# Ledger of designs, part 32: designed miniproteins, single chains, continued (4)

Each design is a single chain, and the fold is of that chain. pLDDT is the mean over its residues in the fold that is shown.

## One batch from the design tools (miniprotein)

Design m13159
Fold by ESMFold2-Fast:
Structure m13159 (fold): chain A 61 residues (1-61)
Amino acid sequence: ALSVEELAEALGVSVPKVEELIKYLKENNFKLSEEEIKELAKEFGITEEQVKQLAELLKRS
């Protein structure tokens, strides 16, 4: 599994932003609509695909 620091480096965002995104994904039980994925990607400055990949990685843990 990737650490929060490794995820931050891979996504090009700060560690606190990755932690906030992870918290949001966990609180929503990884159940996100396509519209919610687009809004998260926009909010955190990452791609929709990166949001989906992160949710899938966290769901496996």
Scores: mean pLDDT 78

Design m13160
Fold by ESMFold2-Fast:
Formats: structure tokens, sequence, C-alpha cells
Structure m13160 (fold): chain A 92 residues (1-92)
């Protein structure tokens, strides 16, 4: 709790400021971020978050379907989850 929750709140806020919406789901060691109405910079940020999570020992993947970007991170500890969410928040 705290670092992950704060990063999730920031990701949601930054998506809204960009004219889109973000949903963050944390289930155990799996983090899923879905951004609807995403701009290209948000897709780049999600890719950066996936890479950062993998450098911390998790498995990251990004799916882009039209204006929807989904970042999934599996096997994430708190540091990997936080890094992924920070990337999704504004690493573009």
Amino acid sequence: SSAVDDAAARAKQNAELSGGKAEVKVEGDTVTVTITGAKPGQAIGAIGGAIDAELLGARGSVKVEGDTVTLTVEGADEDAATAALQGAAGGG
C-alpha cells in the first residue's frame, strides 16, 4: 500500500488530463493498466513502464488496440509495480 496506490492515482489523473481515462487493477503480483482515449505518448509511457518492470524482475507486456492501451505486469513486487504505473502515468 501507499507507493503503488499513489502511482495508480497519478496514472489515472494524467490520463484524464490528456483527455482519456485510465483504470488500474492490482491483483496480488499482477498489475493491469487500461488507458482509453490514449495518445501516442501514453503508449510510449506504457512501453517504458513494461521495460522498467522487466528490469526489476517482473514480466511486462503492452497491447495497443486503436485508442486503447493495456499494460500488464506479472510477478511484480512493489518496486516493479510502482515503476510500471509511473511509466503509464507520464513516461512519454
Scores: mean pLDDT 81

Design m13161
Fold by ESMFold2-Fast:
Structure m13161 (fold): chain A 67 residues (1-67)
Amino acid sequence: MEEINKVKKEAIEEAVRLVRAGRHDEILPVIKKMAEELKKLGASDQEINDAIQEIAEAVGRELARLG
């Protein structure tokens, strides 16, 4: 669980950084890498979906803040 939370947190932080830098094309690769790392750690489909939603929400919040 701790490793899953770490991977998720790092991916969210990187995606937010990419939004701030205007590097939107790099966000999808970050999400894909996170999903693969979570699968390797034995995360369930539900946990992976929840992590994808969290990163999408964080990206959406930063985009709204910048616009």
Scores: mean pLDDT 82

Design m13162
Fold by ESMFold2-Fast:
Structure m13162 (fold): chain A 60 residues (1-60)
Amino acid sequence: SEEEIERFLEQLVLFAKNMLEKGIPKEKVLDAIEAAAALYGRRFGVDPEELVERIKKELE
């Protein structure tokens, strides 16, 4: 559902922000996000690329 997708995105955004705060390079953070999106995109029936782009938008 859209609600489940939104909760998942919120959690990944928080995780990504935490990694950036710890000084992990944005490139490495994006690698981790892409891996998570690949695993969960299939579950939500959403293209992993779209999940990654939504998260990137929230980080910028």
Scores: mean pLDDT 78

Design m13163
Fold by ESMFold2-Fast:
Structure m13163 (fold): chain A 59 residues (1-59)
Amino acid sequence: GKKEIEEFLKELEERIKELEEEKEKLLKLPKTPEVELEIQLLEGMIALLEGIKSFLEKK
C-alpha cells in the first residue's frame, strides 16, 4: 500500500545519502585507477536508486 511505498522511499533516500557520502570521501583521495573505478560504481548505484525513487514517487 501507500505506507509501504513511503517507507521504502525513506530507505532509498537513506541509502542514496550513504552512497553519496562514500563518493565524497573517495573524491578526496588520490586519483588511482582503483579509486576512479569505485567512484564510477558508486555513481552507477546512486543513479539506479534515484531512478527507482523517481519512478515510485511519480507512479
Scores: mean pLDDT 83

Design m13164
Fold by ESMFold2-Fast:
Structure m13164 (fold): chain A 66 residues (1-66)
Amino acid sequence: DEKKEKAVKEAEELLKKLEETLATLTDPVSRLVGEAELKKVKELLEKLKAEKDPEEAEKLLEQMKE
């Protein structure tokens, strides 16, 4: 459970950093690509929060880093 909580916190920090990076982008194409990736990361975070297996949660966190 502690491993899952740590993975969720790391995932939330990655999401926050990605949102902050998107806020600094001025290029329309980069913003469009970034917003699409942000949506994917948010979906993975929701799946990670719903995951009860700590090992599977860590795998989801690794997917979010790409």
Scores: mean pLDDT 71

Design m13165
Fold by ESMFold2-Fast:
Structure m13165 (fold): chain A 89 residues (1-89)
Amino acid sequence: GADVKRAEELVREAEELLKEAEALEKEPSSKENILRAIGLALRAIGLIIDAERLLKETDDPKAKKLAEEALKKAKEALKAAMKALKSHK
């Protein structure tokens, strides 16, 4: 179903953001890396909004479970992006 595919996409995007944020935390401090961290945080917020909307709107139990996983991972990605931002100042 379309909702299951959307939820799977949100999980994948959240996992990719988490990986990018964790890698960015290890990079040297620069204005570019500060802007990258801000960008990752904004993208994570977008995924949180999308996952919460899907969780509210879908009637598919499988899509609900995947949307809950996407929401959890998107929140972890936001936390990692905020840590990267703090490490670069």
Scores: mean pLDDT 85

Design m13166
Fold by ESMFold2-Fast:
Structure m13166 (fold): chain A 89 residues (1-89)
Amino acid sequence: MTEEEIKFLEEVFKLFDRDGNGTITPEEMKELEEALKEVGIDLDISKFDKDGNGTLDFEEFRELMKAIEKQTGNLKEAVGKIIEKLKSK
């Protein structure tokens, strides 16, 4: 992953981190899972919670984003659709 890709993911992570606590909470993960399903991405977000604490840190979030890119072929387009779904909820 390039420096520019990491910076993009840091900006995206901040958009999902609604509470500003540096992690994606279980509530935010449920909203993200719903948004993924609505845009046609079938991923089990819980598989990316490696420590089982119910939250995603930036490293776990980065692995989720890699999986989205692999499934869709276009990370920026996929993330844009997810953000639009989250804003409309």
Scores: mean pLDDT 74

Design m13167
Fold by ESMFold2-Fast:
Structure m13167 (fold): chain A 87 residues (1-87)
Amino acid sequence: MEEEAMKLLEEADRLAKEAVEAARAGDLEKAIELLRKAKELAEEGLTLLAEAARAAGDEELAAQYEQGKELAVATLEKAIEALEKEK
């Protein structure tokens, strides 16, 4: 579970970086698609990490992953909204 979650987060980071490059190149549609996929993977990965921490009895770590998920999702949603307004 944790190893799978880490792979999801690594893929999310990779896609977010590709989205930044696409946006800089003026390919807003591609940037939006990449950010939407990055958001989905980040949300899934952080949810799995929070569940794993909770199952291990580490409620504090679980809360940190849940906060990280809320921040990551909000940040990516704002980026998507900004790019959609530019289309």
Scores: mean pLDDT 85

Design m13168
Fold by ESMFold2-Fast:
Structure m13168 (fold): chain A 93 residues (1-93)
Amino acid sequence: SMEEAIKEWENMSDSEKAAKRAEIFRQIVEELEKLLKEGHKTQEEIIAFLDELIEKHKDDPLMVRILQNIKEMIKKGVSVETLLRAMREALEG
């Protein structure tokens, strides 16, 4: 289950957690930047794309959780550009 996989994540070393989180953030940033390079996207189109990514990565519970959090923040009015910047800053250290 997603809950069991989150518990497994919590049992990983700090280095393993940081590496997996960075890899997930990099994947999400690359996918969103690729989508935005195709032209202007509405909030609804971005949300639909995030739903597609959630389904594509359903076997990666940490990825799904991060994508769900991004979707929720966008629904609350946070811009995709602000979220991309925050994820890039997390990747750069």
Scores: mean pLDDT 78

Design m13169
Fold by ESMFold2-Fast:
Structure m13169 (fold): chain A 111 residues (1-111)
Amino acid sequence: GAMSEEERRRKLEELERELERALEEGAEALAELIEARLKLLGGKISREEVEEAERRVEEVAERITRIIREINELKGEPLPERLDREQFALLVAHHILDRAEERRRRLLEEE
């Protein structure tokens, strides 16, 4: 049977919150990867530590892709292909910018 409108709405709200948390984890993982690459260039860490940071980014990207697929399936929208590293970085960058804009808006409303 078809999912009720209210059940679909609740599931979408839950998935949207899960996506927001996953994007925040993605931002942290990308920051750690950048730091690891800089430290590798300075001879301070091993290549293995950079590879571990890269695996973390891939794990978060796969989780984000899964959440987006579930959201799009519920909305009847086309399912996305697997996010590559560049697409993942752009998605996380957009999230950071959106959060910065929302924070600025809240600060302006409190003054």
Scores: mean pLDDT 78

Design m13170
Fold by ESMFold2-Fast:
Structure m13170 (fold): chain A 107 residues (1-107)
Amino acid sequence: SEIEELEEEIKEYEKLLEKDPNNLYAKAALYYYKGELAYLKKDYESAIEYYEKAIKYAEELLKIDPTNEVARKLLAVSYRKLGEIYEELGDYESAKEYYEKAKELLE
């Protein structure tokens, strides 16, 4: 059911982007959910790529609207997910850096 729920979220953001192709939040959310799906499949390489894209679009949105709490939270959870993956891969230094970036956004 978690995989099916993520696939439905992905489809909804893809539909939103067909109607509004410049929606930075929808782009960030789409790549975040693609990252979550790849992570559940233990495809860590794809998960990293998707979370990095989610970060890119969330950062672009936050530069345009610095008070956007939703964008800041999405950016923070995406950094946390990269930290979790690098920890699973045994790269504790990269994991620590991403966890610190996530913490700074939420404090």
Scores: mean pLDDT 89

Design m13171
Fold by ESMFold2-Fast:
Structure m13171 (fold): chain A 86 residues (1-86)
Amino acid sequence: MKPTLEQVAYLLAQLMKAAGVPAPESLEELEEAVTRALEVLPPGESGREFLERLVAEAVGKPLEEIPEETLRRLLEELLELTRKYY
């Protein structure tokens, strides 16, 4: 089953705690934590691309079918939920 956005946020929060990084206060800080601290990125993928893929999977839609405004909102929601579970 595809994870919910809340489940994705919970897992990111736990990975950040395990890596010893502080709770992200901005989307830029979340992207940096994913890129440098969590060691989850495949070669050539940016932290932003990884997060966009996770939110697309959580909402059950191809990334290409998500409007830019909706994608931005989902990323901000993911950030807020990650802070909630941190």
Scores: mean pLDDT 76

Design m13172
Fold by ESMFold2-Fast:
Structure m13172 (fold): chain A 63 residues (1-63)
Amino acid sequence: MADELTEKGLEALKKGDIETAIEYFRKALEVDPKNVKAREGLLRALFLQGKEDEYLALAKEMD
């Protein structure tokens, strides 16, 4: 389930749909908060959208 949502987020990123990608990665992390691919995808999407504060907060939680 979480892996499927993460894959949809990655496909949205490939299409340049950053907002949709963020939504899918958030849903994946609601299902599995420890999903590394979803965390990495969300960080990438937030960075691309310029949401640096959210990026830094999430990156700090990963360590």
Scores: mean pLDDT 76

Design m13173
Fold by ESMFold2-Fast:
Structure m13173 (fold): chain A 90 residues (1-90)
Amino acid sequence: SMGRALVEAAREAARRAGESSPEGAVTALRFAAASLENAKKSTELRDEIAKVAQEVREVAERVRAEAPELVGEAVDRTLKAAEEALEAAK
């Protein structure tokens, strides 16, 4: 299903961000944010979306700590997307 593909895409993007250079992390975090923004519309995968959103949040916080000047806006968007996904999952 499309929802499962979006969850897997968000998880893969989070892994790439954690292992990438700062420039690669920015692109991966934006992709993770977009995947979560679309995944939150699925009611069938709430538990999986919540787990992935927490993983994305943790990676974004680590990237922000290591390179705050280079990734600030991308991290802020990603953290907001994760918070909205967690809230939608309730």
Scores: mean pLDDT 76

Design m13174
Fold by ESMFold2-Fast:
Structure m13174 (fold): chain A 74 residues (1-74)
Amino acid sequence: ALEELLARHQALYDEAKPVVEAALLKEGASEEEARRAVEEAFRQLLTERPELFDDPAKRDQALKELVVLAFELA
């Protein structure tokens, strides 16, 4: 389930969230917009591309795709 995937990748989420939110705020997003964009981007990537989170070699790619998707959603 999505909840299990979120729990398994909580450390990556906790690490990525403040960095991505800060980048969105710097580009003029509100705190609410930045928070929603990060949460939605993380949910979409975990649902559509779970393999990015299961392979440590793809962690950098997962972070980059999170940033790109969050900017699109903001």
Scores: mean pLDDT 74

Design m13175
Fold by ESMFold2-Fast:
Formats: sequence, C-alpha cells, structure tokens
Structure m13175 (fold): chain A 81 residues (1-81)
Amino acid sequence: MLEELREELLKAGVSEEDAEKAVELLEELKKALEAGDKEKALKKFEELLELAVKAGIKMGFDEEELKKKAEEALKKAKEYL
C-alpha cells in the first residue's frame, strides 16, 4: 500500500517531494528483490537510506547518528543480499 506509506511519511513531517521519492525508491527496491537483482536492490536501498538521512536532518534529527544508522543498515543488507 504505497499511498498509505506516502500519507504516513507526510504525517511524520516528511516533505511531499521526499515522501513521493521514498515511495518510488521502495517500489523499485521491491521489484529488484522480487527479480533477484541483488546489485540493483542494494543500489535502491542505498538511495532510500540517503533520502531518509536527508529527510531526518530536515526534521531535526542528528546528522551523525542518522548517517551511522544508515551505514549499519547498508552493511547488514550487503551481508544478507
């Protein structure tokens, strides 16, 4: 339910532009995973993490903490994909 995710992101304070981009990236990530394209899936996941860090900074979260969590998430994804 991509519409529902977009609405939840908007309610959380994410901009409409960033929310739409997140939904698009998540759809592309899902398609890559379903196709077994590990390289494309990792690339889309990295783009989604970069967007999440950017949005989080705009919302007042600490940049270093967000970057650290994104790096840990990407490392874990690389180990299991």
Scores: mean pLDDT 78

Design m13176
Fold by ESMFold2-Fast:
Structure m13176 (fold): chain A 74 residues (1-74)
Amino acid sequence: FELVENNVEELGLLLARELVENYPKEKWEEELERVTEAFAEYLVSQGVPEEKAKELAERIRDIALKYIREGKLE
């Protein structure tokens, strides 16, 4: 859990790169939502409180969107 919290910026960047490399632009937002929802469920299954799991997933999603929109991947 704390490893995820400490690396949320890196996880967001990695997710943004994965989406840009493997999916067409029109699918990026759909896949981003799907992956971050699945990640929140995974964290809950590992014992993270639901509220914190959703918060971390949303932070990762927002960071990934920031990198995609601002072109910081390139």
Scores: mean pLDDT 75

Design m13177
Fold by ESMFold2-Fast:
Structure m13177 (fold): chain A 97 residues (1-97)
Amino acid sequence: MKKYKITITVTTDQPLTPEQIERIRKAAEELAKKYGAKIVDFEVKQEGNKTTITITVEMEGSKDEAEAFANDLAAEIMRVLKEAGVKASVSVEIEEL
């Protein structure tokens, strides 16, 4: 299995609530199961309206599959926030460890 570090930066008009962060964590866990990926680390750093989510995953397959996971997670985060009425922008960065 290869290890990947995925950094997702979420910028919103208001700080994310604990419930919104928990929904994001659950979305990441559910998506990891779909990809056959194992989340080995999950870190959240909140700086006002900017939230940085760093996820370390172990998965089989190519870097393209890890990028697909990261992109699907970013889309799911945007969906969760849109349902909550939150205006957000999301950026994603991936690094092979």
Scores: mean pLDDT 83

Design m13178
Fold by ESMFold2-Fast:
Structure m13178 (fold): chain A 71 residues (1-71)
Amino acid sequence: MSEEQKEEAKRLAEEARRLAREGRYAEAGDLLSQAGILLGMSKESADQIRELGRQGDGAALLAAAHDLLKA
């Protein structure tokens, strides 16, 4: 992947982490799924992250954001 794609994914994951802390879980899930796709995540895995946001699972979203930021 390109350095630009990795930086964009990091930016999206950081913003998603912030949104999740504010209780904006659906928006956080959407941004994290986009970050995952940029980092080479499968559509199925990215859709799972989006679903966590729709279900309001803030703890799982924060964990996913942390993992993507470590990549």
Scores: mean pLDDT 81

Design m13180
Fold by ESMFold2-Fast:
Structure m13180 (fold): chain A 100 residues (1-100)
Amino acid sequence: SVEELEKELTEELKENLLIMNNLPESYRDAPLEELLKLVQEKHNAPKVDPQAVYELIRKAAEVLSKVPPEQRKFLRRGLVNLLIHDPEIARKRLEELEAG
């Protein structure tokens, strides 16, 4: 389901944020918005809107729901990487994939 794919995307995004920013293992169970805030504070970066990130995760889940299960893991990994490094490119890529 889209909801299951949304959860998988969120968990993979959280895992990558933890690893890339050397956050303590105690934050593994923290919600995505808390991890985004910690990363922002650690790097003194501009505040990220968690709602914008969740909207992109929802869109990614909808796109992945149309992809054969055996291909989803690879595509999901690429989308998560884009979401972390360039959300605007991620949004554009999702629009292209949704259009077919």
Scores: mean pLDDT 77

Design m13181
Fold by ESMFold2-Fast:
Structure m13181 (fold): chain A 64 residues (1-64)
Amino acid sequence: DLEEHLQLVEKAREDPSLQEEVGRWNDEFLRSELIYQKLLKEGLSPREAFKKVMELEEKEREAR
């Protein structure tokens, strides 16, 4: 599932027009999922990983 979604996001990046429509839904979801998985590999609990993802997204939006 993640591999197929990652390929879809990558293809959308090549086409800016499609990126806004397809990327908005998939990019947010996949980004959160990727960060969540990375945090789990670092040994964080699912709940803590989820909270960290939300914190990172909020700070990223503020930085942008």
Scores: mean pLDDT 66

Design m13182
Fold by ESMFold2-Fast:
Structure m13182 (fold): chain A 83 residues (1-83)
Amino acid sequence: EKEKLLEAARRDQEKADEFLSQGDLGMAMLYRASALGNEARAQGKYEEAAKYYRAAARLARELGDDEMAARFEELAKEAEKKA
C-alpha cells in the first residue's frame, strides 16, 4: 500500500541519483519520473501519478526499451482507474 509505494519511490530516487552520478541522464530522468509517480500515487494523487508514469514510459521508449515503456503505460492506466 502507501508504505510500499513510498519505499519504491525512495529506491527509484536512489537509482536516479546513481545514474546521474554515472552521467546516464536518460536513465536518471526515467527513474526520477518513476519515483515522482510512485510518490504521487502514495499520496492518492492518481492523475499526477499517471502523468509521471507516462513521462517514464516516453523516456523508456526513447532509450529503446519498449518492454519498460509498456510497464509504465500500464502503471499510468492503473493510476487513472483509481482517480
Scores: mean pLDDT 87

Design m13183
Fold by ESMFold2-Fast:
Structure m13183 (fold): chain A 95 residues (1-95)
Amino acid sequence: SEEERKKALEELNKLYLDIQRKKAEGKVTPEDVEKAKEAIKRFLLEYFKLDEDTVNEILEKYSVEEIFDLIRKALERSAKEGKPVTEAILELIKS
């Protein structure tokens, strides 16, 4: 649901802010990155309705920070253009 997606997005944003803070302090660990990638994978599969192959390609091609930027851009495009978030993110990764 939209409410569930909003809550999941807030949880992702907390992970993003935690990683950004740790990165600024020089304390980010490989485990922090893995945790963020797992959360991103679940979010993209569940709420963006991407298939596993597409999600795995995104995780291989982009950093955690770049994927958070893609999610933000896809949500903005979806809202502004009235299209599904799935379509919006696919357009962004095809460029």
Scores: mean pLDDT 82

Design m13184
Fold by ESMFold2-Fast:
Structure m13184 (fold): chain A 96 residues (1-96)
Amino acid sequence: SEVEELRKKAEEAAAKAEAAIAAGDLDAALEAAEEILELARKLLELGDLESAKELAEKALELARKVLEAATTKEQLLRAIALILRAIGLLFEIDRK
């Protein structure tokens, strides 16, 4: 199932993001969190609203952690952009 494959990729990306945050690798954490949000969007397009919501919430959580730890303007702006995109996707899901 495409849904099962996307969910597995999201679990792997979430684990990678958490490990990156713990290691202080905020750029890797942002990349993984952005991947989670893209996977959430794909799940929404496939009609898996529950998984899409869970992943969008996870991306939001990770982006907030990066925002708190950000050491560069680029990291700060990327984290803010990801927070806004995740909130936007959650609003889109809630309207379905």
Scores: mean pLDDT 88

Design m13186
Fold by ESMFold2-Fast:
Structure m13186 (fold): chain A 84 residues (1-84)
Amino acid sequence: MPKETLLALSAITMALLAAYVHTKDEEVKEKVIELLREAEEAAEKGDFKKAIELLEEAKKLAREAGDEATAKALDNAIKVIKEV
């Protein structure tokens, strides 16, 4: 696995763990996790632009739900992928 893909997947996994722990609204949690799974698939295929778009959408949903902890984890994942 390329180092860039591994870093991207690691960042997305950390955001996924944050969603499981911090997102209390079950519908928001399900949708955020769905977007994060799609972002993992995009990153694994080397489509980092698509991965970032999906993470930005998940971040927006987390923020709208008042889940700032998950939104911050998603922002960190986006920054890691942009630096790769």
Scores: mean pLDDT 83

Design m13187
Fold by ESMFold2-Fast:
Structure m13187 (fold): chain A 77 residues (1-77)
Amino acid sequence: MEEKALEAWKKAEEAYKAGDYEKAREYFREAAKYWKELAEELKKNGESATKVTGAYLRAIGAELTAELPADKILIGE
């Protein structure tokens, strides 16, 4: 579900801003999981290629963000 993915992403950003990089990475991984689940569900239900691809790209982006070291993630100066 998109709402769960967006909520997880918000929690990840808030944790990162608070300096809790471990929790931030966990929430980014959860966001990736929910966007991937959304993409699979959209594909299963015959939704448009644009919607399916968009969800997969968001999942990939969140997964990559979760794997970056803290010094390479530019969230706030």
Scores: mean pLDDT 72

Design m13188
Fold by ESMFold2-Fast:
Structure m13188 (fold): chain A 65 residues (1-65)
Amino acid sequence: MISLEIADLLVEIKLLRPDAEEKILKAVEALQNGDIEKAKEILEEIKEEYPELESLIDKLLELLE
């Protein structure tokens, strides 16, 4: 299961950039499947596509170790 802190960050990202939602859902799916490396890859893609989300994505990556 996703932690509350990760869930809160994902909600904040969705509120700031609704058009990133589909990619966020793919990252969430990877996290729910325990595929941390795939989730990190997707999050890095989101960070490159949406530079304004960089600080939030970096915080998510820190929480994933």
Scores: mean pLDDT 78

Design m13189
Fold by ESMFold2-Fast:
Structure m13189 (fold): chain A 77 residues (1-77)
Amino acid sequence: MITDEDIENYEKAVEALDAGDIETALEYMRKANPELAEAFEKMLKDAKNEQERQFALDVARGILLIPIGIKKAIENQ
């Protein structure tokens, strides 16, 4: 089950991504989901152009929002 600490780390990672602070975003992603952080770092390193880099950022942001949305839905039941 996703914990309140996990959700706080996901929310802080999204905030850091929106601020353009990739290093801080990766730190919070590693605390909540180290496998996701590793995959995101790899996507950024493998990006050959700005479009691929932006795609990696959009995908990471979307994935981070899923557990936040699920927890909010459960709390509103």
Scores: mean pLDDT 79

Design m13190
Fold by ESMFold2-Fast:
Structure m13190 (fold): chain A 57 residues (1-57)
Amino acid sequence: STIESAIKSIEEGNLVAALAGLKEIEKEHPELAREARDALLAGDNEKAIELLRKMLE
C-alpha cells in the first residue's frame, strides 16, 4: 500500500520518496497526510510514522 511504502521510506531516511508518498495519501486523507508531512519536515520521523500507522488499523 502507499501508506506502508511511505512508512518504509521514512524508516530508510528517504525523505524524497516519503514526501511523494504523503502527497499521494493526501488525495484520500488530506488532514492526516498534512500532519504527517509537517512532523516529517520538523524532523519528527517517529510522529510521522505513528500518524501513518493509525491509518492501517
Scores: mean pLDDT 82

Design m13191
Fold by ESMFold2-Fast:
Structure m13191 (fold): chain A 64 residues (1-64)
Amino acid sequence: AAPALPAIDYEKTKVSKEAADQIAKAFMLHDKISEEEAQKLRDEITGKSIKEAVKLINKRLKEL
């Protein structure tokens, strides 16, 4: 469980490498994507805003 954080700006807050890795691992476990697809997803969302990362994730899952 993540601690309660103060207000997060979803358009300005960038996805860290750690957060990207956790997201990619979750998709490997739940959505059965390959390790290579998880690595690509991680690289695509790292450094993107949370809002843009969510859009990329949804697009990727729809294409899988």
Scores: mean pLDDT 71

Design m13193
Fold by ESMFold2-Fast:
Structure m13193 (fold): chain A 86 residues (1-86)
Amino acid sequence: MTIEIRATGLNREARDALVAGARGAGRAGAKVEIEVSGGEVRARLTGANVGATMLALGGLVEAQLLGANVSNEVEGDVHRYTVRQP
């Protein structure tokens, strides 16, 4: 499975939660590409197993609990998550 995350307007806490989840997915065996600039995060995770997926989703859930809005779209094997802080 491929997970794509595009986040904008994040505060530091929500940004750090997303980055930690994506890096955790890399340690669990996913190929990870992350770009961070201020409140923006772009991440692409390929070859995510169940453990890597759970770690990436954990970061998304934590960002949502920190006030970010999370929406998702599925296109074949690609799961896209858009994250915005209001």
Scores: mean pLDDT 84

